Designed miniproteins, single chains, continued (4). Designs and how they scored, part 105

Each design is a single chain, and the fold is of that chain. pLDDT is the mean over its residues in the fold that is shown.

## One batch from the design tools (miniprotein)

Design m15878
Fold by ESMFold2-Fast:
Structure m15878 (fold): chain A 87 residues (1-87)
Amino acid sequence: SSIEEQANELANEFLKEVEKIMKEFKEGKISPEEAIKRIEELLKKTEEELEKLYKQADPESQRKIRAQLRTLRGIAEEAIKELKEAG
């Protein structure tokens, strides 16, 4: 697969896992603190994998990866905000 396809797959996996964490929180299976920790660890791991792809990418793909990183960070920040307001 292309670097762009790999980056999109990482972004999709991140989104799916955040949704799963938020669902477990809303179902009372995990605390807000545990949910925040999992989202922060997931973001760090996803950023590290996207950075590896970025280093191999052409300038067009690098722009797309930077845009994805901003989007994923924004999603994490909004989820963490919701969790902090619920605790």
Scores: mean pLDDT 89

Design m15879
Fold by ESMFold2-Fast:
Structure m15879 (fold): chain A 72 residues (1-72)
Amino acid sequence: MLNSPRGQLEIELALAAMELEIAEKLKDVERLRRVKERLERLRREAEELGDEELVEEAEELIERAERAIEEV
């Protein structure tokens, strides 16, 4: 449980992804912006860890959030 930087980051990304899905469905621009900011922070943390897979996951979620914001 949450005893490694990578494990903690994986959980935070999964939670952000779920929040993004809810925000997209509700078309809640403020929530979408908050999720995007959180994902950008998580992407930087993944870059610091050198974890390319987590960086790619965060980038995909950021693009998805940006698209959702533009569609509202």
Scores: mean pLDDT 83

Design m15880
Fold by ESMFold2-Fast:
Structure m15880 (fold): chain A 60 residues (1-60)
Amino acid sequence: SSELEKKIKFLEKQIEAYEKRLEEVKQSDWEGKDNLAKLIQEHIEELKRELAKLKKELEE
């Protein structure tokens, strides 16, 4: 369970970091920022799905 808890915390921090980066990207004037924002959003969605699965495993 300790290993699962550690992985859950890691994913939560990664999601927070990506969400912060996403906001920074959206506010920037970078070339291709919309494409990068889309990729970051897709990664956030996958991480959230993995996080949900791990939380279920921890509860079981």
Scores: mean pLDDT 83

Design m15881
Fold by ESMFold2-Fast:
Structure m15881 (fold): chain A 70 residues (1-70)
Amino acid sequence: MMSFYEHVKEIIEIWLEKYKKASEEAKKEMLEALPEFEKRVLETAKELNASEEEIEEVRKLLEELKKEIE
């Protein structure tokens, strides 16, 4: 419960803080890197043998992130 999901949530919060403080050019680069970040998070979940339910919750976190930056 507390480990992988909370870790991803913390990383997303740090990413959002960096994004809000970033220059226009840095924001563009961060947005371009977002799909690779999403892929790596999901690959890490698989390597950690996360359940389908935990992977689904992580996907929801990533969708909320995308919604916040629109």
Scores: mean pLDDT 79

Design m15882
Fold by ESMFold2-Fast:
Structure m15882 (fold): chain A 72 residues (1-72)
Amino acid sequence: SARRDALAAALVSLGVPEAKARRVAQVLVDKEASREEVGLFVNALASGKSPKEAAETIPNEELRKALLEALS
């Protein structure tokens, strides 16, 4: 998926390890994360939060749990 691959590449550029970036990108695509939800996660990473801390900022409980599992 072009969207998944683009998201994974962006996450790697923000310091997420490649294997985890691929899993996180897949979760964002499969859960149909909104532009706002993706932006919140990306902005948290860009502000210096760890991937787990960035996932914890997501208000959508289902998406947050799936992201935290992908990062475990």
Scores: mean pLDDT 87

Design m15883
Fold by ESMFold2-Fast:
Structure m15883 (fold): chain A 97 residues (1-97)
Amino acid sequence: DIIERIRELLRKLGEVADKSGNKEFVKESTILLTALGLLIAALSMGLVSPEEVARDVEGIRKKLLEIAKKNNVPQETIDEIGRLLDEIVELLRELAK
């Protein structure tokens, strides 16, 4: 259930990025979102710990928000991306219990 909630948040995150209409941001963010998807797949297979994934997601969050700001993505979109990533980290922390 928690992993399925994380996957739903990843789908929403991709939709928010695509709806930005910023082609350069979409291109650059796709690499980071793909890496995030692979981390969640590895987590579901028991290959990595939730704590390891949470640290990697926090790194991806920093880079993704920097890319969004550099490409002049609207602040409301940047805030939504940040919120979705923060929810993913919270769910990973719950899974680590």
Scores: mean pLDDT 85

Design m15884
Fold by ESMFold2-Fast:
Structure m15884 (fold): chain A 75 residues (1-75)
Amino acid sequence: VRDALIQLARELADAAEKAGNTEAAKVFRQSAEDLENGGDPAEAAARIVFAARRSGNDELYQKAVDGLAAIANAA
């Protein structure tokens, strides 16, 4: 599940950057980097949801929630 979370975080970072949500993109990139360095997946998932929600971008938030739900259902 770590690899799937890293992929989701990177996809969210790209989507956030294209949408102009620069702060959310930074959080998503940092979450991916933390996971690559052995960080806690639960903490990363929480940060991803928080950043997506705080962005005010409903599409970005929905993508984050749907992606996390898909990872949870596959685990």
Scores: mean pLDDT 82

Design m15885
Fold by ESMFold2-Fast:
Structure m15885 (fold): chain A 65 residues (1-65)
Amino acid sequence: MEEEFEREVDEALAAIYLYLGKKLMEQGKYDEAIELFRKAVELAKGTSIQDEAERYLKEAEEKKK
């Protein structure tokens, strides 16, 4: 199933982007973290980690301010 395979890959990539974005937040690189979290949100659409990705994106945007 082509669509199912793509979803599994997207979910794995979203998880990786969440980890990298969180590390960038720890370094104060909020602009770079926001970029990665936006990618994570896009890839996480329809997956179990969508809410988590959206939460981290919002937090990174608030930290930048």
Scores: mean pLDDT 76

Design m15886
Fold by ESMFold2-Fast:
Structure m15886 (fold): chain A 85 residues (1-85)
Amino acid sequence: MEQIEVDTLLAIMEIMAAVSKVAAENAERRGDQETAKIYRESAEKIEELIDKLRALPNPTVEDAQKALEEIRKIMKEADEKVKKL
């Protein structure tokens, strides 16, 4: 059961990384390089957290929940930075 829960949380995290990448690409297409940079850096940080979780020999639901909370903070900080531009 725990492995299925960890895999589900990892899938959610992958979607969050994809959303940040799409946001960066959309900003770049409209010529907004500052917004594009913020969302690209956000996506890279999210991917690093996913890679770190995947590198654990026996990741727990607690490990996955902590990673998800950090990803939520990264996304919130990115949105706040964009609002200040």
Scores: mean pLDDT 85

Design m15887
Fold by ESMFold2-Fast:
Formats: sequence, C-alpha cells, structure tokens
Structure m15887 (fold): chain A 75 residues (1-75)
Amino acid sequence: SELERKLAEAAATLRKEFGIAPEDSYLLVKPFKAALEGKSPEEAAEILRQNLLESGKYDEETAEKAAEKFRELLS
C-alpha cells in the first residue's frame, strides 16, 4: 500500500539522516503500528519522539527532529 511505502521510506530516512542504528529498529515498531492503525501523523510522530527519548540512546534534539521528519513523511 502507499502507507507501507511511506513507512519504508521513513525507516530508511531515519537511519540515514538521524543515525537510528539497525539494532534500534525496535524503537520504530510502536510508532509505525500507530500509523498503520490510522493514528494521525502527529500522534505517530509523538510516539516516535517518546520512544527515542525513553531508550536513552538519542538526545532530545535528535528525537524532536526525527519525529518532525516522520510526521512530514506521513502527511
């Protein structure tokens, strides 16, 4: 589907632009499921921001910028 294509593009973009490591792909599961379940781009992006911050592996600026990019790609 088009949404699945957008999510694949988002995963690639998050890895390339924000350095989300392959082993951290589990952090994308919850926000991607939210998008697939029909949550708004804003809601899915907020879930991504929170997951990145809660992991302790990404700083606040990276989490915010990654979430905003994810929101844009879903819009």
Scores: mean pLDDT 87

Design m15888
Fold by ESMFold2-Fast:
Formats: sequence, structure tokens, C-alpha cells
Structure m15888 (fold): chain A 148 residues (1-148)
Amino acid sequence: RPFPELPADTTEVFLGGSGLTGTIPASLGNLTKLRVLDLSNNNLSGPIPASLGNMTNLETLLLSSNNLSGPIPASLGNLTNLRVLDLSSNNLSGPIPASLGNMTNLEILDLSHNNLSGPIPASLGNMTNLKHLDLSNNQLTGPVPSSL
């Protein structure tokens, strides 16, 4: 099922398990009033668009259980109102961006079951509201930072 067109004043999107296919459209970044985006448990492929970092009112971003690939965009660190980020169970690769440490309101970070590589950024220790951190089932290297 292709991605639906959404009104510019949309504040919440619940499309989990909707049989969505194709890519996340970069035009979603224009939904600057969005607080909740749930696209979990679909068949979405391709990259997470860097334009999602423009949705600065976002409080919940659920992209888990898709076929998303490529890196986590450093621009997601601009989502300073975000409380929940779940990118688990995808094909995401490359390093965890140090800019994610800018999300100081984040309570849940789940990056598990991906192909993420390199060290855990010490900047994740800046997320003082974090209650749940899951980085399991990746290709991460080096020690756990003492700042966590």
C-alpha cells in the first residue's frame, strides 16, 4: 500500500501494521505540527529521510519492524522534544550519530536488531531523562561509555 497524502496540520499519524510499502517520503518533514509518527510493522524500505529532523514538535517516532536501510540521520538530533525513538528491527547501518545526545527529553531509545557499527557515543550520557536504552543485536564496538 503506498504512503497516503496527509494534511499539513496533522498532529498524529498511526499507520503501524498498515501494509505500507516503498520509501518514507521526504515531504513528511513538512508536517511540522506532528507530535506522533507511528510507521512500525510495515514493509517500508530505503533510508530514513534527513528531513524528518525538521519535525521539531515530534514527541514519538516509531519506525521499528520495517526494511529501512542506510544511516541514522544526524538531523534526528534536532528533535529535542522527542520522548520515544524506536528504530529497532531494521537494516540500518553506520554509526550511532553523536547528535542523538542532544535529545535531552528522550525517555526511550531502541536501536536494537540493526547493522549499526562503531562505538557508542559518549554524548548519549547527556540524555538524563533516559529510562530505557536498547542497543542490542548490532555490530557496535569498543567499551560502554562511563557517562551512561
Scores: mean pLDDT 92

Design m15889
Fold by ESMFold2-Fast:
Structure m15889 (fold): chain A 62 residues (1-62)
Amino acid sequence: AVDLEAEAEAYKIVKENIDTLSDEEMIKLVVDILLAAGYSEEEAKRRAKDIVKEVKYKKEKA
């Protein structure tokens, strides 16, 4: 499984949509990306929340 590339795509999609989509919508998009990469539903949901939080934190700081 190429989880590193899937996570990179997830970060990209969140950065592109951070000003236009809600947190719940961004989490849903990331979950779909990670599930397609072979993540479990629980793992995908956990990582999606972490990715969205990290991108938001970096944007607030910048």
Scores: mean pLDDT 78

Design m15890
Fold by ESMFold2-Fast:
Structure m15890 (fold): chain A 56 residues (1-56)
Amino acid sequence: SRDRQLALDEEASRIVAENRDTLIPEVVKKTGLSPEAAAVKVHNEVRARLEAEAAA
């Protein structure tokens, strides 16, 4: 449902915010992406992981 998707997106945003000072720099270091691109990548990966967990 839309509410479920919104909740997953909100949770992903919270996880990224709580770990921003560690997750984003690590992704930049490993991938060579810009900080903006790394932030999007981390958010998408966290969102996908939460969605997979919710579907199980």
Scores: mean pLDDT 78

Design m15891
Fold by ESMFold2-Fast:
Structure m15891 (fold): chain A 88 residues (1-88)
Amino acid sequence: KAEELIKKAEEYEKKGEYIAAAKAYVEAAEIYEKEGKYEKAAEAYEKAAELYEEAGDKEAAKYLYKKAAELYEKAGKLEKAKELYEKA
């Protein structure tokens, strides 16, 4: 199910529908997180943050960068987590 949301998000992104893409990535990330797939969840939240930033929603972007950083940290990706904490 999460993989279907990632594909849908990629389609929205290609069309320049950044908010729709970001929302689909957030939904996929929430599913991955509940499944314990922390690295995939972090990747999806990071992508959503980038899209909200592109759309001008800086508050949503900051929140999602922080969320992604926490999940990368949980996945043992400490350098990546540190990079995203700087963006939040």
Scores: mean pLDDT 87

Design m15892
Fold by ESMFold2-Fast:
Structure m15892 (fold): chain A 75 residues (1-75)
Amino acid sequence: KVKELIEKAREALEKGDLRKAIIYTAMAASQIKDPEVRKKVMELIREAYRALKAGDVERAKQLLNEAIDLIEKAV
């Protein structure tokens, strides 16, 4: 269920496990029926991954929180 994936993503963020947070957020995003919301969420996830690769942990967290919020509103 999407809500379970969102909870796992939030837990991963709280623990500082950004890689797991990205994975769970992407899994939740793939379950969104609204193609516009799904596209926007996937863009945020991609930007978060780029931020993480650049070493910008705070930006990655910000983008992931925004993505999770959008998924939660779409469910």
Scores: mean pLDDT 84

Design m15893
Fold by ESMFold2-Fast:
Structure m15893 (fold): chain A 85 residues (1-85)
Amino acid sequence: ALEELIYLLEKLKENIEDILKTHSVEEIEEILRELLERIKKVVSEEAYKEIEKHIEEAIKAIKAKDVEGVKEALDKIIEILEKQL
């Protein structure tokens, strides 16, 4: 459900500093890739393409250990998903 995906992304954003300390970059990338696959099934093609762009930005920020960059990318994804409600 769309609301469940928004909830998961908000929790990921809220806990991102701890997640980056307790999980590998590869594990977090896998989580984001799995979320993107789930999102594809519940949003329009146009919304999916915008979200895909921000998922890639989040992954880039994670690899750079840029906490603020991750939060910004996740905020953009959440905003797009909320418009799909």
Scores: mean pLDDT 85

Design m15894
Fold by ESMFold2-Fast:
Structure m15894 (fold): chain A 91 residues (1-91)
Amino acid sequence: EALELIEEARRLVEEAAAAGLIPPEIAEGVIGQLELAARAVETLPPEEAAERLRQLARDARAAAEAAEDPATAALFAEVAERLERAAEALE
């Protein structure tokens, strides 16, 4: 289920912020993007929602590759994986 995968991604970001692994303002920005992704799943046709999730996953992959901190890189990679799986769940 796409919404469950987005919620799992959000929980990973919240847990990382609570553990001090990423700055709170970065976590807030990522959570905001995940909330927009959840709304896209709820309001858009599945094809458009999947396309937006794949774009957000690509952005998360790019953030993981650009990250200098291994914990931040791992977090963005995990977020990207959940978003990719969420897009697949809409097919």
Scores: mean pLDDT 82

Design m15895
Fold by ESMFold2-Fast:
Structure m15895 (fold): chain A 97 residues (1-97)
Amino acid sequence: SIEKVRETLEKLVEEARKAAETDPLMAETILGMLLIRAGVLKVIVSRNPDDAEAWEELALTYEAIAEVAEIIGAPKEEIEKLRKEAEEARKKAEAAA
């Protein structure tokens, strides 16, 4: 369910935000997990570009990555690139639906 994916990603972002001040390694670990997930989803959508749900999950995952990157102080250009990747995945999800 896409709703369950959204809830899971929101909880991970919140966990990263809480950890950022006291456990930077945990925030970085959450970022790493999200990047691995995005990589897996990119393989899925490359194999099946008509999978609207996979594109939606990829868009939500990139949005979560951008939020965690911002929390840990990543460069603005990196955050902007991640947000553009989320927007592109969103457009692909709409086109595939």
Scores: mean pLDDT 88

Design m15896
Fold by ESMFold2-Fast:
Structure m15896 (fold): chain A 77 residues (1-77)
Amino acid sequence: EPRLLAFDLAVEGASVEEVLEELKKKFPDVEIDRKTVERIVRRGHGVRDVLEHGPRPDWSDIDQAMYLIAAGVLRLK
């Protein structure tokens, strides 16, 4: 759950520092190292870029959807 929250915040454009503060607020008993948060934020920013600027020219809608699923955005509602 904390890692999923971190990823969701990153997709919305949050910085590493903002994600760390939200994790501390929502999950004060859970300790996640900064390196892990940085990895999650980078992946989330990558997903955000695809959502805002579109996929690469060789990507189909299916490939884009598979990328978002693999990144954890379109898992399950």
Scores: mean pLDDT 67

Design m15897
Fold by ESMFold2-Fast:
Structure m15897 (fold): chain A 68 residues (1-68)
Amino acid sequence: DPVLEEIGRLVREAQAALAAGDEEKARALLREAVDLAARAAGLPDTPEVREKQEEVVEQMLEEMKKQA
């Protein structure tokens, strides 16, 4: 589970960045986590998949804001 551990680390760092008021750092960390998850799942690096990855990043960021 090294990939799952890394994804978890990135998500926790994003939560910490958001708590510190650094929304752009949180977004960047979530983008790394989502990209890592997509590549681990074997999803292709296409514009369509990249657009869906960005949607997931924004959804995760908004959900984290609701939990604060």
Scores: mean pLDDT 83

Design m15898
Fold by ESMFold2-Fast:
Structure m15898 (fold): chain A 71 residues (1-71)
Amino acid sequence: SPEEIEATAQRVADTILALDDDEQVKAAYLVGKHAPVELAETVLRLLESRGAPQAAIDALRKGLEERKKAE
């Protein structure tokens, strides 16, 4: 459900935000590239709303865009 996706995305965002900057970028990219699209997009929204480092936000967007271009 959308509520379950939101709850999972909050846990993923919390995990990413607890990481060091280099690990945040890598984790965010992998979420964008490999997580279910709805979950990845929800995590992106949460990272933006919580003021995550721009590099992490850009990395997740890069992962999502690479997936969309492969379709």
Scores: mean pLDDT 85

Design m15899
Fold by ESMFold2-Fast:
Structure m15899 (fold): chain A 63 residues (1-63)
Amino acid sequence: MPRPDLPAPIRLGRLYELAMKFGYEGDEARNLVKKVIEKLKLKGNQLGTTPEEEIKKAIEEVK
């Protein structure tokens, strides 16, 4: 099935799943995701272009 190319939303979902793997759930996971996004912005990175390794590092930094 053809579908639109939407990098930012799919990357955000991946980040949320990573937060849950670290034991966060519901609002806690959502808040962690927000903090990770803020950390990525401080480093000049965007979710859709940031490698998973960098995202995991940001999670470790903000938790």
Scores: mean pLDDT 67

Design m15901
Fold by ESMFold2-Fast:
Structure m15901 (fold): chain A 92 residues (1-92)
Amino acid sequence: SSLVKRVADLIAKLVEAEGGTAEVEVDGDTMKIVLKNVGDKAKETVQRVADIVRSNGGTATIEEEGDTVKLVLGNVSPIAATAAALVVIGDL
């Protein structure tokens, strides 16, 4: 989904704006993103994105190890992707 790719790109932009790095893989309505040098603001944003996806019938897994965050989203609906994108934009 192009909407899921936009969410991934916005999360990457947020992390990069804070001096971190992002590696993104998108396949349809599934997204995997590996974030490095992640601050507390970006971690909170990632958690909100996960909560939005779960609340809208999707799946979300977050793995944190220090300043590294791995986020995997599945079955992301257009509504969830749009809401997640707005949350990330608000945090930019």
Scores: mean pLDDT 85

Design m15902
Fold by ESMFold2-Fast:
Structure m15902 (fold): chain A 86 residues (1-86)
Amino acid sequence: MLSKEEIEEKLKKAAELINKGEYEEALKILEEIIESMEKDEELAKDKKLRLELDILLGVLEIVAAVNKDEELLEKARELQERLESL
């Protein structure tokens, strides 16, 4: 599973990818982080990490809606629901 340090690096990379318009690659990274949180109770309870993921997923949902990218919107919403279920 990903370490906390690796997760912080991946979060920064996901934010940079979103800024560059590489939304699908950013979404893949956010999914990897959420998968790690689903298997690690300590990571799942990290309020700062949950907030950072919530913000990035929210940005992806807004971007997907503006671009009428229904697949990206659905994937971002599914990850948001998985995050909320932690």
Scores: mean pLDDT 84

Design m15903
Fold by ESMFold2-Fast:
Structure m15903 (fold): chain A 118 residues (1-118)
Amino acid sequence: AVKITESGGGTVKAGGSVTLSAKVSGVDFSKYTLEWWAQKPGQPKQRLAIISASGQATGYAPTVAGRFTISKDLSKKTSYLNMSDLQVEDTATYYAQAINNETGEVYWGEGTQLTVVA
């Protein structure tokens, strides 16, 4: 079975930095596009960042461009979201999504909570 395990959340001060990680097990990680999404209570999930299966192409939402960086480590089967210059409005539950580029199957992590305080 495919499983996504997320970590790195917690409480951080505005202006700080944090790295979220998502380990993807049960698959050939090299075939998966990885995305990071944020969700606030009562709101739909919003995509913040994407990295291609090859790791050669990345994309970012305008709200996080220049502040967040997505990466993937094939040996560790892990995607990272490096978050800098954190703002109080970055407070959300963060979800990793893995997409099989061959089959189109989509898998979600269970989420990790980040709280940014002034």
Scores: mean pLDDT 89

Design m15904
Fold by ESMFold2-Fast:
Structure m15904 (fold): chain A 58 residues (1-58)
Amino acid sequence: SLEEAYKLFLERYPDIKKEDITAGDLYAEATVLEQEGRKEDAELLYKLADELLKQAQA
């Protein structure tokens, strides 16, 4: 599921490297996806953002 979230984000932003993706970027894009009616895709990005936040606490 996390790999699918990364693929979704990188397809929309091909200039961004996977390692450069921040939780903030994912939350912002998830909000846009919800506004577009793509709620399932938005949920994938929210889950990935939460995982990145856990890693950032280390």
Scores: mean pLDDT 80

Design m15905
Fold by ESMFold2-Fast:
Formats: C-alpha cells, sequence, structure tokens
Structure m15905 (fold): chain A 62 residues (1-62)
C-alpha cells in the first residue's frame, strides 16, 4: 500500500541518518544501511572500536 511504501521510505531515511550520526561519532569507520526484512532497516557502522547497529522498524510509522 502507499502507506507501507511511505513507512518504509521513512524507516530507510532514519536508518541512513543513524548511520551518518554514528559515522560522525566514529571517525574512520564505514557505514551501511540494509533492509533485513520487509519492514526493518539496519544501519551498521564498523570502526576500530567495534560494530554498532541500529534497527528501524517501518511499522512504527503505520
Amino acid sequence: SAAEERARARARELAERAAALLLKANPGGTGSVEQVSPFVFRATVTSASGTLTVDVDARDFL
């Protein structure tokens, strides 16, 4: 549905924003955003201090 598409777009945007903020806090790291299930987007940042993940569930925006 259009509502589910908007929710997924918002979740992806928030996951990308989370990755960007984590990268600013962890200089020299690498970031990625991946859809791990139909409604869950995962931001992952890997640095010398380790790996950080944030999951965003698009269903929170339905």
Scores: mean pLDDT 88

Design m15906
Fold by ESMFold2-Fast:
Structure m15906 (fold): chain A 65 residues (1-65)
Amino acid sequence: SPGDLGLTSDKAKRAYLLAVSLLLEGYSEEEAAERVAKATGLSMETARRIVELARKHLETSGFEI
């Protein structure tokens, strides 16, 4: 779940929603992570984990990314 990555703060929740949006728009995981990090001020490591979680959730929900 998002909580497994400490995604309980408003910043982390916004980062997750942005990651979902970027992946649905067709950005790669790397491009999405860079944009999430820039928009939220999170580290690249944290942004990559959020993007990976978002991709996994979208794929599990039947979305093609």
Scores: mean pLDDT 77

Design m15907
Fold by ESMFold2-Fast:
Structure m15907 (fold): chain A 112 residues (1-112)
Amino acid sequence: MVTVTVSGGGTVPEGGSITLTGVASGGEAAAVGWQRQRPGEKPVGVALNGGGIPGPVGSRFHGSGSGNTWTLTLSDLEREDTATYYLVVTVYDAEERRFLSATGPGAQVTVV
């Protein structure tokens, strides 16, 4: 089973920046993305490995990395960016002959 962890969360001033680090073990990643979940909301995609998602959030959030380690850089933070951030890793399961998505505990970012 693939294990996914995210580190580097914390409290950041408005207008500041923070970098989160995600690590996966137990499988080779076919695709990687980042999700933001605000309290009471569903998770939404905010970045892909190697870039952002088109739109204002994408210009502030950038995903990068390779192998088993990926980073999400959050820039020009707003108070509404206070959320838990998750790394989603898609892995091919050779026994089930399909792609499976794995995620783990996210990292909390608080903007003050």
Scores: mean pLDDT 77

Design m15908
Fold by ESMFold2-Fast:
Structure m15908 (fold): chain A 92 residues (1-92)
Amino acid sequence: SDSVQDAAREAEDSARRAGGDAQVQVRGNEAIITLTNMSISAQFGAMAGAVSAELAGAEVSTKMSGDTLTITLRGRDEATMAAGLREVARGL
């Protein structure tokens, strides 16, 4: 949806402002956020955002490998997914 795509762009823009990069893939009720070249503090910020997304009702999984942080969000609806993506963006 437009709302989820707008939230995905917001997360990508926030990562670039933090000095790294983000790629967001949305498939059905799942969004996969791949963050690269982020500082350690920005990675912790994104993980705090992921916790906020889980508290808001999303199912959240995080994986860190080298300089790459992957956050997977699953929502019951597009509003939950968009809110979760914005929480990750806010953490960055």
Scores: mean pLDDT 83

Design m15909
Fold by ESMFold2-Fast:
Structure m15909 (fold): chain A 75 residues (1-75)
Amino acid sequence: HMEEALRAYENGDYEKAVELFEKASKEAEQNGDYRKAAEAYTLIADAYRKLGDTSKAQEYRNKAKEYIKKYEEKL
């Protein structure tokens, strides 16, 4: 679903991109792929920023930072 999410983002379908990145982040989290989860949350934050939702953009930016810490601590 990451590839589909990136296509939606590139096409300017930010609401669709958020939905698909949320699915990708949950799958990555379930697989223990915290790096991919962090990437997905970063892109969700960027999509919300483009939608003008600064509150959600900050929320997902904080989630991305938390997952970055998770994979850094497990190296």
Scores: mean pLDDT 81

Design m15910
Fold by ESMFold2-Fast:
Structure m15910 (fold): chain A 60 residues (1-60)
Amino acid sequence: MRGLYRAVQLAPATSPDDLSLRPGQVVEVLEELPDGRVLARNLATGREGRVPASVLEPLP
């Protein structure tokens, strides 16, 4: 699941290690995590954190 993805749902940060995302924001997936989340970087802000893989769709 590495590559560029777009957020399709709001992902609020609930802990310091989480990445907050709004629909339409583009992220780079850096690593898949064993709990169904990914480590991702928001390309607009440069922030990194964990997000549920379910809120992301692959870019064409």
Scores: mean pLDDT 78

Design m15911
Fold by ESMFold2-Fast:
Structure m15911 (fold): chain A 75 residues (1-75)
Amino acid sequence: LSEEQWREIDAALVDMEAAVAEIVAENLRKQGKHEEALRLLAETYRRAADRFEQLGDTEGAKHYREKAEEVEKEL
């Protein structure tokens, strides 16, 4: 695989982790564990932002950082 393709795979994996966390958080919310769901999302979005920053994707990093901040305001 090219360096470009590896970068695309890395970005896709980060997005996939966020998507899985969103599903888990929804299930936690349905169980009345709202705070636990928010903490999971905040942690996952912060990791996603850091990973995109490491990949040089400043727009992707900003997107997830903003999502983390929104979730943290609800804690």
Scores: mean pLDDT 84

Design m15912
Fold by ESMFold2-Fast:
Structure m15912 (fold): chain A 56 residues (1-56)
Amino acid sequence: MSPELRARALAGAATLLASGLSPEQAADIVAADLAHDPSLTPEEARALARELVAAA
């Protein structure tokens, strides 16, 4: 993933958390969005989503 795409995903995770979603709900949404990237497996998307939500 490019640094720009990672920054956007991190900003998205922060926005979801600010909207009152739980870390689990935010991670599920971010993982679903990342899973549309053909360079990522569904498992990699879920792992990355958890890291991004934890970093936000």
Scores: mean pLDDT 78

Design m15913
Fold by ESMFold2-Fast:
Structure m15913 (fold): chain A 87 residues (1-87)
Amino acid sequence: MSNLEKALELLDKGREAFKKKDYEEAIKYYEEAIKLLETEEKTADVLALLAEAYRNLAEAYKELGDYKKAEEYKKKAEEYLEEAAKL
């Protein structure tokens, strides 16, 4: 399994944890996925996945009441989405 394949699986697991309202578990999976994605070449697909992962991370922190981290990660998601749009 490549790092990209592992990151995709972790994003899926994070989304499932979020649906179950296990926000701390979702954060753990999203952070692991981001760590793997940041080791990959910055292709449009990788940047789009980073944007999605950071957006999902922001939503999970918002659900936990950590609005400062939620806003920080929302901004990171917007930055990656903008970078992807330039490719």
Scores: mean pLDDT 87

